# Designed miniproteins, single chains, part 52

Each design is a single chain, and the fold is of that chain. pLDDT is the mean over its residues in the fold that is shown.

## One batch from the design tools (miniprotein)

Design m1789
Fold by ESMFold2-Fast:
Structure m1789 (fold): chain A 82 residues (1-82)
Amino acid sequence: VEELKERVLEELGRLIKLAEEKGDKETKELADELARAVTERELSPEELERVLEEVRRAIEALEKGDFEAAKEYLRRALEIAR
């Protein structure tokens, strides 16, 4: 669980850096909110794995410059984290 949580936070850190580099403030704000939710909430391993999958999709979207897709994936991750 701690290992999965750490992996999610590491990928979110990478996502935040990419969003800052590309000037996407909205995606950065959503990623910051998700990092806070993951840190403050006791998520199950299944929930953490689902969040990790959505975060990875958001990173891929940002790398392609698809800011709308990246934000949508982060909103889905936030829905999981509640």
Scores: mean pLDDT 82

Design m1790
Fold by ESMFold2-Fast:
Structure m1790 (fold): chain A 89 residues (1-89)
Amino acid sequence: MPSVAELAAAVAANAERARAQAEGLLEQAKKLAPKAPDPEALLEAAEEAVRALEELVRAAEAGDLAAVERALRRLEEAEARVQELVSKV
């Protein structure tokens, strides 16, 4: 397993790709929202995932390992929520 420092370095090095993936997720959520049983919850979950990823990138670029760990947990929780909500479309 990479250390939190190694993970932070990898995230910082791939920040542009990570942001592009987050934007893609939000656009897909917006497209699926009208067909979802709870469009508002799906959009909120996708927006939370984007915010968590942005926090992760900023923490990684700043070398704040504790913030990286918190942002990773938040991102994992938000992504799990998006997957659960998308499964109901």
Scores: mean pLDDT 76

Design m1791
Fold by ESMFold2-Fast:
Structure m1791 (fold): chain A 80 residues (1-80)
Amino acid sequence: PRQEALRRAGKGVASLKEMIKEAEELNLPESVINRLKEVRDQLEALYRDPNASVEEIEEGLRRAETLMGETKILLNLLKS
């Protein structure tokens, strides 16, 4: 249960890092990039915290997945 949440968190951090790189390359608004960086840092902190609960990790993942979904729509629009 915790190992699966950590695996998903690690994948989420990696996905956020790639999305930040792409957002910077496409010159997305600084507010969007900063929000992605904040969520990345929060999820990475949870990933590295041995005392983080499964619920806290899952909440961090939900925030990351929501923001990545929103940002992906914007990135796809700019690529078109």
Scores: mean pLDDT 84

Design m1792
Fold by ESMFold2-Fast:
Structure m1792 (fold): chain A 78 residues (1-78)
Amino acid sequence: MTEEDLKEIEEGKKKLKEIIEKNDGEVLEEAKRTTLAGLEKLAERGEVSEEEVERAKKMSPKEQVEFMLELLEELGKK
């Protein structure tokens, strides 16, 4: 990953934590759409399995955002 990718991951983690803390249904639904798009892109790059993406699709919006936060934390350590 580039230095810019790492900064984007760190900013993304901060935003997701704020969304989880806010626990607003409309904000969570918007975050869910962005999260699913991000997960599909990560799966295309081999950074996450297709099985994990399918599991995430069955989660609630809050759970999907939490799952994405965990993935970004994992990617940020690499």
Scores: mean pLDDT 75

Design m1793
Fold by ESMFold2-Fast:
Structure m1793 (fold): chain A 73 residues (1-73)
Amino acid sequence: SNLREKLKAEIDSDLAEAREAIQKGDVEKARQYVDRAELKLETAKQKGLLSDEEVERYRAEIDRLRAEIEAKQ
């Protein structure tokens, strides 16, 4: 569906922005983007818009980014 494609694009964008913020040392901005991606992932999961495999892939990426943010504090 259009909503599925939009949410996937927004999650991908938020995760890309989080990675860039981490590389620039902006831990606060990185956290904000990861939080946004997580909210969108939960919305997509709640609406049944993503497969279990897609949810697991996004969850793994979010967990990796959160671990990197925590390590840089």
Scores: mean pLDDT 88

Design m1794
Fold by ESMFold2-Fast:
Structure m1794 (fold): chain A 112 residues (1-112)
Amino acid sequence: MEKKKEEALKLLDEHPLNFEGIKLANEVIKELIKEEKYEEAYELAKYALERIKEHLSSILPKDLDLDNKEDVEKLKNIVIETLKKNNVSEELIKEVKEFFDLYLEVLEKLNL
């Protein structure tokens, strides 16, 4: 797990929407959720989500709160529509959708 987490972070630092990076992050987050390590899952997922938010900052509303479920759903919709417009692979779109769903699950588990 630690090695997968380090590789995911490295890939996401190179590009916040890197396919392998998002895929590995999803695998790590799912395992952390299964182990009820919700705080660690939150820290990893929020780091990745902040990187996505920064990358798309020019097209996002100014005041998106990543701990607010409604704002995270808005961010999810903007990211997915942007990927679709750029003819990105269905595999990447699927992994990005799963990433947002996992993050929302973590927020729910933490009562945020």
Scores: mean pLDDT 85

Design m1795
Fold by ESMFold2-Fast:
Structure m1795 (fold): chain A 86 residues (1-86)
Amino acid sequence: MKRGRVIAGDGSVAEGLLDEEKNVIYAGPELDISKLRPGDGVAFVDEDGRVLAAATVTEVSENEAKGILTTRDGRVAEGTIVKGEV
């Protein structure tokens, strides 16, 4: 997994981890996932300031959002944003 930050379209920032094999973004408690809405953007930025992944949210629950994830290498896949201990 890659360490970095999760940045939501409202400007919320949390510590995070990216699992590139499972297309999962783990977001710390500073990001309230339940406040995300379908169509919202979420970016994952590594410790060097590189955008590794960007997601467009499609579905939201209390602790999980689903989205379409685009990685830096141009791969597009279904992904998940989950509340995690990071």
Scores: mean pLDDT 82

Design m1796
Fold by ESMFold2-Fast:
Structure m1796 (fold): chain A 100 residues (1-100)
Amino acid sequence: MKDYKLMTAFYSEETKHLFIVVWDNGNLVHVEIVDVESLEEAKEKFLELAKKYGLELVHFSGNEGVAAGYKNEEARELLAKILRNMNTEAAHKLAEELEA
C-alpha cells in the first residue's frame, strides 16, 4: 500500500481544544489535543501541523471547526473512504465535501 499521511481536526469552542487525528495508510497513528483560544487560532495550528506532516492540501469544512489535510488526490480519496465509514454526521459531511 502506498504511504499516505492523512489528518483531520475538530475544534470545540466549548472546551477550547483542537482535536487532531493523524492516519498513516488508513490506520490511526496519532491523536493530539491542542489548547487554542479561538477558531482562528485553531485554523492556524491546523495549517502549521499540515505543513509539518508535508500535507500540501487542506480543506476547511462547511461544518465550522472541522478540517482535513492530505498530500494528493489519492490521499483525499482514501480519507473520504475512512470518513464515510465513521458513525458521525461531521465525518460524513467532510467525506461528501472531499468527494465533491
Scores: mean pLDDT 77

Design m1797
Fold by ESMFold2-Fast:
Structure m1797 (fold): chain A 60 residues (1-60)
Amino acid sequence: SAKEKMIEANREAVRIAKERYEDPSASELQKLLYKIVAGGSITVIDRIDPEVGREVEEEI
């Protein structure tokens, strides 16, 4: 479904953002920006499926 594809796309965005803000070479500003991106993607997931949104938030 469209909702499942949107959850999958946002889960991938969270995964990529996490890899970027956990990178030791990333600046503090870059880390903050990627954390904001991850938070935005989690918000989208939470609005579609709050249970999945909570699982993703707990993995961060």
Scores: mean pLDDT 86

Design m1798
Fold by ESMFold2-Fast:
Structure m1798 (fold): chain A 91 residues (1-91)
Amino acid sequence: FLKEAAEKLKKAVEVLEKHKDDPFIQRMAGLDAAELIEEAARYAESQGKTDVAKKLRELASKIRDAVNAGDVDGLIKTAKEAAKLLEEAYK
């Protein structure tokens, strides 16, 4: 699941980067990314990866904050950090 989550999140990052000027797409893709990261955190916790789960929840919260603030750069940066964490977590 963490591998599939990482791949989906990378695609979400591509969408966010291509549509930096579209606040609707930023909001929708950002919120979808936060939900995916929260699901990945629950899975990581169930696998005993408590530190990874904690970091994923922090990143999901930061994404929601960035979406609410209209912070496009912060949203993209945080989504990239989450994708990298997910890639390292399933190896």
Scores: mean pLDDT 81

Design m1799
Fold by ESMFold2-Fast:
Structure m1799 (fold): chain A 85 residues (1-85)
Amino acid sequence: MKSKLILEGNGYYTMAQQHAINAKRLADTKGAAAAEKYLEQAKKYGKLSVDYFNKADEERGKEVEKEMQALLDAVEAHLKAVAAA
C-alpha cells in the first residue's frame, strides 16, 4: 500500500517533469501560448505527485511540494520571457 503510493508518486513526478520540458521546448519553437497546455499538464501531474507522496511520507511530500513549485515557477518564468520577446 505505502509502496504503491510511492510508485504512483514517482510516476506523476516523471510526468510533471516531461510536460515541463515539453512546455519550455514548445514555447521556444512556437511561442508561449502554444506551451500553455503542457504547463497545465505539468501542474496537474505535479499536484498528483505531491498528493501521493504526502499520503506515503509526509516529510518527503513536503520536499516534493518544494521541488514541484520550483519546477513550475521556472517554466512560468520561461514562458513569460518568451512572451515578452
Scores: mean pLDDT 86

Design m1800
Fold by ESMFold2-Fast:
Structure m1800 (fold): chain A 69 residues (1-69)
Amino acid sequence: SDRVAQLQSDIDGLRNFAGRLPPDKSAELNKQLDEAETALNNGDIDKAQSIIDDTTSKYRSDAVALDRS
């Protein structure tokens, strides 16, 4: 149960991060996060985790750039 709450918190954090990106990147990231939420709602915790991990890796350089702004 705690794992689902943690993943939802991670999705919420990534949605806040998406709001700080250019519109094109924000839209694509939000699409990935919608897929992660769908996986969580279906009880597919492993799929949700995988999407979050892949998304975090893909946008790592963008996150570093925003931290310096």
Scores: mean pLDDT 82

Design m1801
Fold by ESMFold2-Fast:
Order: structure tokens, then sequence, then C-alpha cells
Structure m1801 (fold): chain A 87 residues (1-87)
């Protein structure tokens, strides 16, 4: 039970970095870089054994990013950050 909070803080940090990267790439209209950032983050979280709800949120954000709905993708990332911080 010790260090669960540290792991959640680490996941929240990665999501905050993802959000900043997505915002930056979206400003440049580099949708391929947005998709790559989301795919890399999803793979990293899968390898770390992140909870299914978080993986589901990242897959949903990736779906919207592929549809070029970057605003919705960012909204989902923000929801994931807020939820992980509450745990």
Amino acid sequence: MAKELTENEKLAQELEILKLSVEEFAKEKDYEAVIAALENTLKYFEEKGAEEWLLEKLREALKYAKEKDIEKALEIIEEAIEKIKEE
C-alpha cells in the first residue's frame, strides 16, 4: 500500500506532459504527431499496468485525435488527469 500515491502522481505527470504535447502539435496542425504522442503514452501506461479506466480514456482520446477532433481528445485527457488526482 505504500507508494500508490507516488505511482498515481507519476501517471498524472505523464498525462500533463501528454496534454502539453498534444496542444503544441495541434497548434502546428501536426495531427500525425498528436496521434503518435497518444499511442506512445497508451503503450507506456499498458506496460506499467495502469488501470483499465485510464487505458479506456486514452483509447477514447486517441479515437477522437484520429478523427481530428483535438478539442475532444484534450477534454478526455483533462478528465483522466482530474480523476487520477482524486485517487
Scores: mean pLDDT 80

Design m1802
Fold by ESMFold2-Fast:
Structure m1802 (fold): chain A 89 residues (1-89)
Amino acid sequence: MLSVEQRVGYVLRLIGLEIDVESLNAPEEILKLFKEAVELAIKSILTGKLSREQAEEVIRLIEKALELIKQGKYDEAKKLLEEAIKLAE
């Protein structure tokens, strides 16, 4: 199970990703989905639902989605965000 320090570290990383995505001129639908994925990941990490491996994979998917959004690849980003949400549930 994740330590308190590890959970805080992951949450801060996720908050950073949300700040980064808000700086982008992305469509409202993709921004909404990104925020939903981040919020669910934070909740699941803080409530101890995710193992370390699951937390790292969820964060990796959200980070990859951000890079795809920066490239204008919104359909590919959406698929990764939906996968992250499914893993964080």
Scores: mean pLDDT 86

Design m1803
Fold by ESMFold2-Fast:
Structure m1803 (fold): chain A 65 residues (1-65)
Amino acid sequence: SSLTAAMILAIGTMLDAGLTSGRIREEDGVLVIETAEPTPENIELARKVAEETSRRTGREVRVRV
C-alpha cells in the first residue's frame, strides 16, 4: 500500500537526518514521527523528516512531542 511505501521513506529520511531517538507510528492511516528525547534539536529534525516525507508522498505526517 502507499502507506507502507511512506513508512519506508520516513524511516530512511529519519536515519539519514541522524534522528537516532526517532520512532514512527501509524494512527488511522496517518504517519506520526516521535522522538524519545524531545530536545529542540530533535524536534526540529522530526519536523524536517515529517515535511520531507509528506512532500514526497502527498500524505499527512504529524510530529508528536
Scores: mean pLDDT 81

Design m1804
Fold by ESMFold2-Fast:
Structure m1804 (fold): chain A 87 residues (1-87)
Amino acid sequence: STIERLEELRERVRRARRERDAEALAEAAVEAEELAREVAGLPPLSEEEKEELREEVRRLAEEGRLDEVADAVIGVLELAIELARKK
């Protein structure tokens, strides 16, 4: 189900945060944004937008902001889970 996919992504983000894995976080962030957009009925990300998001996550992690990025992605996923539960 969509909720199971969102919950799996949330656990992947939490794992990437614990392991301090910026690459795993970047990939999870793209998948989270795509699935959240699907739940919200928004248009999908372009390939360019996906790569820009990966690069932004990597840059912020290099700046010591990995925890902030992980918190933001988890927040998006939690809102998407609530939206999916109401449909």
Scores: mean pLDDT 88

Design m1805
Fold by ESMFold2-Fast:
Structure m1805 (fold): chain A 66 residues (1-66)
Amino acid sequence: KKELEERIEELKKRVEELRAQGADPALLDAATKYLRIAEEHLKKGQYSSAQDALDAAEDLIELAEK
């Protein structure tokens, strides 16, 4: 739904900002993979699985911010 789509876009922007700041590329690459997984689940209407993938991406982004 729209909220999950907006969350994916915000996290993608966060990843690009962190890459520009020189954050850990391995963590950002892993976060990007989970964002892609979330998009695929969302396209299939699998909202709970999309949410789980987004939570994993957020955790990796938070680690990259340290």
Scores: mean pLDDT 83

Design m1806
Fold by ESMFold2-Fast:
Structure m1806 (fold): chain A 108 residues (1-108)
Amino acid sequence: SAAAGIERVRAQAPPERWAELVVARVLALVEEGREDEARALLREAGLDEAQVETVLRAARALVRLLRDPDDPAARAEVEAAIAALTDPAVAAALRRLLAAIEEDHRAK
């Protein structure tokens, strides 16, 4: 399962790799409409409820940017959510994902 895979990576990989895997899976689950599973994954990853809700807000805004990269409100929402996160590895993973989406848009 995704949760078991992430726990294995967490035990054996650097914190930045674990956070990247968690954030990427959460984005995919939110994009698929599986937000309850994304929420459960974040709780299993050890985030408190405030951080879980902040990451889900960022993921929802990132899904909007995937559909409309020129949405300044969605971009501002992602940046605000990143600034509110207390886990630096999760915040860094979200910043890298935002940068990757923006770079992909410029390349198209």
Scores: mean pLDDT 79

Design m1807
Fold by ESMFold2-Fast:
Structure m1807 (fold): chain A 81 residues (1-81)
Amino acid sequence: SALEEEIEKLVASFREYALALRDHLRSQGFSEEQIREVLAHAAAWFKRELRAEMEARGVPEEVIERALERVDEALAEVLAE
């Protein structure tokens, strides 16, 4: 569906942003602990924005929860490497 494609693109965009931010922070000499904290904050804000937009559009809660879980999975993948 168009909504599923939109969610996939948003999660992919977040993943690319998180990877770029991680690499930038590493180049600036931040510790891995500091990087994890910064990326966790970025993910939290992204998830709040995504939830607010989806709720405003009347998207079912189970679809919203699945989308937020995919953001958490993307963050975990970025932090594992």
Scores: mean pLDDT 89

Design m1808
Fold by ESMFold2-Fast:
Structure m1808 (fold): chain A 89 residues (1-89)
Amino acid sequence: MEKLAKEAKELLEQGNKYYNEGDYDSALKYYKEAHEKAEKAGDLKLEGESYFNIAKIYKEAYKDFDLSRKYVIKSTSLYIIAIGEEFDE
């Protein structure tokens, strides 16, 4: 699981690099791959961060505010669960 979480972080960093270069299509691809790795790792914070970055692309690059809001809701839900685990354990 730790190996998958590390791979998810590296994919997020690659996505951020492409995002900063204005290559939003490549950034979206890497963020989606990061999400898949984070989900398999069970890392709720990384999964939430991946969804948040996907939301940013839909908002800023594609101007799709409805999809952006959908991914923000998914991200927020995962962060709430992660925080709940931190306080309940």
Scores: mean pLDDT 82

Design m1809
Fold by ESMFold2-Fast:
Structure m1809 (fold): chain A 56 residues (1-56)
Amino acid sequence: SGAADAEERRAILEKMLEFRDKVREEYPNDRELRFELLAEFNIELNEERKKKREEE
């Protein structure tokens, strides 16, 4: 696939990693909750990105 697609997906991943660090600090003893929040955040980022491209 194209490099541009890979870079955009990596940007989404980086945002997710930043969010992961934040929830890790906020919920250090609740790994299951952190995973749930991360999964939902990742889905939201992907949906938002998809909509933005549709609007372009």
Scores: mean pLDDT 75

Design m1810
Fold by ESMFold2-Fast:
Structure m1810 (fold): chain A 78 residues (1-78)
Amino acid sequence: PTAGAEELKRKGEEFYEEGKLSRAVDLYVEAGMLYRQAGDWEGAAEAYFKAPEASKELNETKLAQRMDEKGRELKKKA
């Protein structure tokens, strides 16, 4: 009943560790939905909690990427 949710949560953690934060958010949300359908409220709460955490990291990563792009543009002009 929760095997699919557990697998999605683990894949979400793997993508989070790899820096694939957008994919991690999607997987955590999907895992939370499956836990909820199975009546595992603890699992659902944990998965839903991880989605905002990954989303916050994603916003910080996007800012870092934009700064890196600007740095490369400046090097090209130097």
Scores: mean pLDDT 74

Design m1811
Fold by ESMFold2-Fast:
Structure m1811 (fold): chain A 100 residues (1-100)
Amino acid sequence: SAATRARVIAIVREARERVLALLDEHRAPEALRERVAAVFDAALARIADPSASDEEILATVRELRGEVLGLAVEGRLPEEARQRLFAILEEAEREIEAVL
């Protein structure tokens, strides 16, 4: 439903803000922050599509999680920051599963 989609978008937007704040706290390069923001923005565009099914939304969220974690590893983010990043994304995925 439109209400369900709006809730998922809100959860993903909050996760985006938390992740970008974490990257800023750990002095991540601007290029890494821009790539992470772009991955979130692409996922948000897919979720905002009215034709997207609940299964497609969940698949998009799982793909988003994998891509952001991969970028953090490539960007050599410290282990502590990667663990916090994982926790933020896992919490967001769990909240989305509860809404879908």
Scores: mean pLDDT 89

Design m1812
Fold by ESMFold2-Fast:
Structure m1812 (fold): chain A 71 residues (1-71)
Amino acid sequence: SELEKLREKARKLAEEKRLTAEVLKELGEEYLKLGEEELALLYYGIAALKGHKEAEEKLEKMREEYKQKAK
């Protein structure tokens, strides 16, 4: 499945020590495209912690959407 392919890609990138803030943000984008909102939030969160400004902005937008759904 596409989700399994993405998980394997993430694992390989981790093994190669290539999980940069940019790569983590891109993984979050791909998880979001697959409807995996919780995984997307996780990856955007890690990217933001590593200083990725666009990931921080995306994370904030997703948090607001999640908050509205919970009401």
Scores: mean pLDDT 79

Design m1813
Fold by ESMFold2-Fast:
Structure m1813 (fold): chain A 105 residues (1-105)
Amino acid sequence: SLREKALKAVDELIEKVKAGMPYREVAEQLRKLAEEFRKDPSPEARAIADVFEAASDYLLELDRQGKPKEEALKVLEEVKRAIENGIDDVLTLSGVLAIKAAILS
């Protein structure tokens, strides 16, 4: 399912962050995931793409401000929970992350 594909991608990114992957690379991989999911015209795929894009933007602002890697891990864990809970939580988190990124800019 689309949800299983998204959860697997997030779990792989969580493990990469734990292994020391830099914020910029995590943000780039989230951006690439957003582009891949955006190829599917379904509302669920678009919602997942939007949350991956919002998370990518927020992580870049955290990197710019020198925040520790634990903040990236928290964002990825929140994205994972939203995807597990369903589309309404994904859409809500996408909006929250976009607002947080704008405040940090």
Scores: mean pLDDT 85

Design m1814
Fold by ESMFold2-Fast:
Structure m1814 (fold): chain A 100 residues (1-100)
Amino acid sequence: PVVVEVVEEKPLYVPNYNAGELKATGEVILETLEEIKKKHPNLSPEQQELIEKAEEYAKKMIEYADKALEENDKEYTEKAAEYAEKAREYMIKLAELLNS
């Protein structure tokens, strides 16, 4: 890579390097939820509702992260991060119910 080009492009890529991580995290959340469903086929309605909400927010997290990467727009990265926090909240609630 040409060092001069990398330095000149710093303000353009900095808002979006987080979007790649958010997309990867969202994909890991979806994989984790699939594993939970495979291990626990008899989930309570409350646990199923938490899984559905976590899946919805993880999918939105990935959607906005993809838009941030495509459009180089910090606003989409911020929306992806917001959905990441919502997905995390439901994952924590699900973990508490599975361990209680």
Scores: mean pLDDT 75

Design m1815
Fold by ESMFold2-Fast:
Structure m1815 (fold): chain A 61 residues (1-61)
Amino acid sequence: SLSGMEIGELILSLKTDKIPAKVVKELLEIQYGKPVEWPEVEDDELLSLEEIQELILKFES
């Protein structure tokens, strides 16, 4: 989907590429409508799919 992407589709999109934590945070802020804080993750750090899924689970809790 090009717009109104659900979190599942976002994760699938990220599955093929490593992206900076800053971009992941921005996408989650758009999806959930609230700021994302990961103080132990640098903005320029490249995240794998597994790392992204773990951070999303922590954010949702």
Scores: mean pLDDT 63

Design m1816
Fold by ESMFold2-Fast:
Structure m1816 (fold): chain A 100 residues (1-100)
Amino acid sequence: MPSPVEQLEALLDEFNAEFAANRDNPEKAIEIVKRFREEVLRLMEENNVPEALKERFVAEAERLIEALRAGDEEAAEQAAKSLIGTVGEIQMHLEQREAA
């Protein structure tokens, strides 16, 4: 099976590609964010990622979903950047576990 880091990278690549392709379809973009959230949360649960980091990731994903529902492009861009930043922190945590 791929490593947790490789799994997260694959999920992020798929999310970035699908989200960009559906930029003009808010309903589809929201479903893509929800699926990404569920998949990343599963990976975090299986790899004992700290609860505080999980809670932050969920909150940022929900912020992105709300911005998309509101049609607020600026808020959606900011929320997406925050979400990707938190994914980077999750990746660092998984890398530290693999290095141990």
Scores: mean pLDDT 84

Design m1817
Fold by ESMFold2-Fast:
Structure m1817 (fold): chain A 80 residues (1-80)
Amino acid sequence: MLEEKARQAINELAQAASRFGSRELTELTVAMVEALKRKDYEGFIEKAKEAISLLDPSDPLAQKIAKLREEIEKLVEEEK
């Protein structure tokens, strides 16, 4: 379910944020978590795109954010 995936994403993003010291990335990660908590999934997708653009594609955080974005985006389309 979308809510369960959002809860998983919040936990994974919170853990990942502790490893990356960029203020801009931290602010985007917080914004992504807040969007998921508000059930603003489109807002989450937009913030995830911004975060990925600041990271090297080979970065584990970029890969994790891309995976979470894809999973949430797919579930949002299935809910429509």
Scores: mean pLDDT 74

Design m1818
Fold by ESMFold2-Fast:
Structure m1818 (fold): chain A 105 residues (1-105)
Amino acid sequence: MVEEIRREIAEAVKNLVPKSLRPKILDAAEKGDKNSPAVAYAVYLLAEPVREILAKHGYPISLAQANAAVLAAILGEDLTKLPVLSHLPEEVKEAIREGVREGLK
């Protein structure tokens, strides 16, 4: 189950985030630039797909929670430290982080 969440999120990132934007997103992530337009656009593209994947696997979250999770994952932040995601198992939080990061490569 957790492995499928990671895989499905990585596939969504690979399919939805244009390859031309990935270097800009990764550069902004390395700098911790949460105000990057490229990062904002990636969050916009991924929040609803990530929310739908999680809901499908029995972990429903709001769009606002999905936005926070995707932003933190792009920036390489520890999702286990986000209070808005405290109800999710640590394995699911790590699957979100790993899936987003794998898809951006």
Scores: mean pLDDT 85

Design m1819
Fold by ESMFold2-Fast:
Structure m1819 (fold): chain A 66 residues (1-66)
Amino acid sequence: GGLEAGEEIAQLLLEHGMPEEVATQARLLGKEKGGKHAGDAAAALLRRLGMDELAREAEEIGRRHG
């Protein structure tokens, strides 16, 4: 569900050097709005940073968990 998606996205972001504050927002969005919303939000941020491949991974995690 959204909680699991938020945690997977948070771990992905931390593994790639994003700050803990960004990971915390991914967890919160997954919990409150669901995995797709968390994945889409993370992907938008990653695309702004030029990380297009990582953005696709975040979107896929969100879709997989609903």
Scores: mean pLDDT 85

Design m1820
Fold by ESMFold2-Fast:
Structure m1820 (fold): chain A 75 residues (1-75)
Amino acid sequence: MTVYRGGEALVIYAAAIKAIGKPLSDEELERIRNSRFVTTREAWEEFRELVADHPALLEALEQAEVVEDPSALEL
């Protein structure tokens, strides 16, 4: 399922890290850590697998609001 409100940016970022092996900058780690986004349970699990080897992105997922109804994401 697709994540809205910040989720797409995190996916792109995780893909870029894996593609080039470059770690996130301190500025971007802090931005992600302080950011909260809304996602569904299924999307949250997909993101967790995608970013399993990047702790900062996992921290952002831990702060995400998980909803069971996708309509809550302003699709």
Scores: mean pLDDT 58

Design m1821
Fold by ESMFold2-Fast:
Structure m1821 (fold): chain A 60 residues (1-60)
Amino acid sequence: AQVDRLQQLIDHLQTAAKESLELAKQYSSDPRKKQAFEDLARYLSEEAQQLQRERDQLLA
């Protein structure tokens, strides 16, 4: 149950990170907006990785 909830949140964060990265590519002509979406994608990916480590600890 807890592992399933963590996986759902991980999937959500990974999807949001991919969407943010796609937006960064669309704003390639606006360096400020591109950087903001790249930073957001990185933040979301890092959060997903932290939750993956927590999930893995519960499975160990």
Scores: mean pLDDT 85

Design m1822
Fold by ESMFold2-Fast:
Structure m1822 (fold): chain A 59 residues (1-59)
Amino acid sequence: SVMDKANEAGAEAARKVLEEHAAERGLLDEDGTPSSVELQAKIVQAAKKAMEETLKEAE
């Protein structure tokens, strides 16, 4: 369904943000990693955007 596709897109976007954070942590582990609050906000925003774009494509 469209909702399942939107949920999958959101999950994929969240995973990509986590992978980017892991890569940044490998380079900037002590000083440069985003706060947990900022990381959570980025995950939510990326997932929401991906879901909204998927739903718009289905109209």
Scores: mean pLDDT 68

Design m1823
Fold by ESMFold2-Fast:
Structure m1823 (fold): chain A 71 residues (1-71)
Amino acid sequence: NRDLSRRYVRLGRDYIRRRDYDSALRYLRQSLDLDPNNYRAYMLLSQVYAQMGDSDRSNYYSNLAINLSPP
């Protein structure tokens, strides 16, 4: 369900703005369970891991987002 995946990405972004990274991670992972090709969810996961100081996971998800992003 791509519509629900997009709504979970929006929720994840809202939790990032509130600095609630645990909730952001939960919603972004749920988004990817529904649409594994949702590159915006990978972009936001990269951002969350960067804010948490996890550079390895941040770089991993950033690369996935780039590979899945439309030209």
Scores: mean pLDDT 85

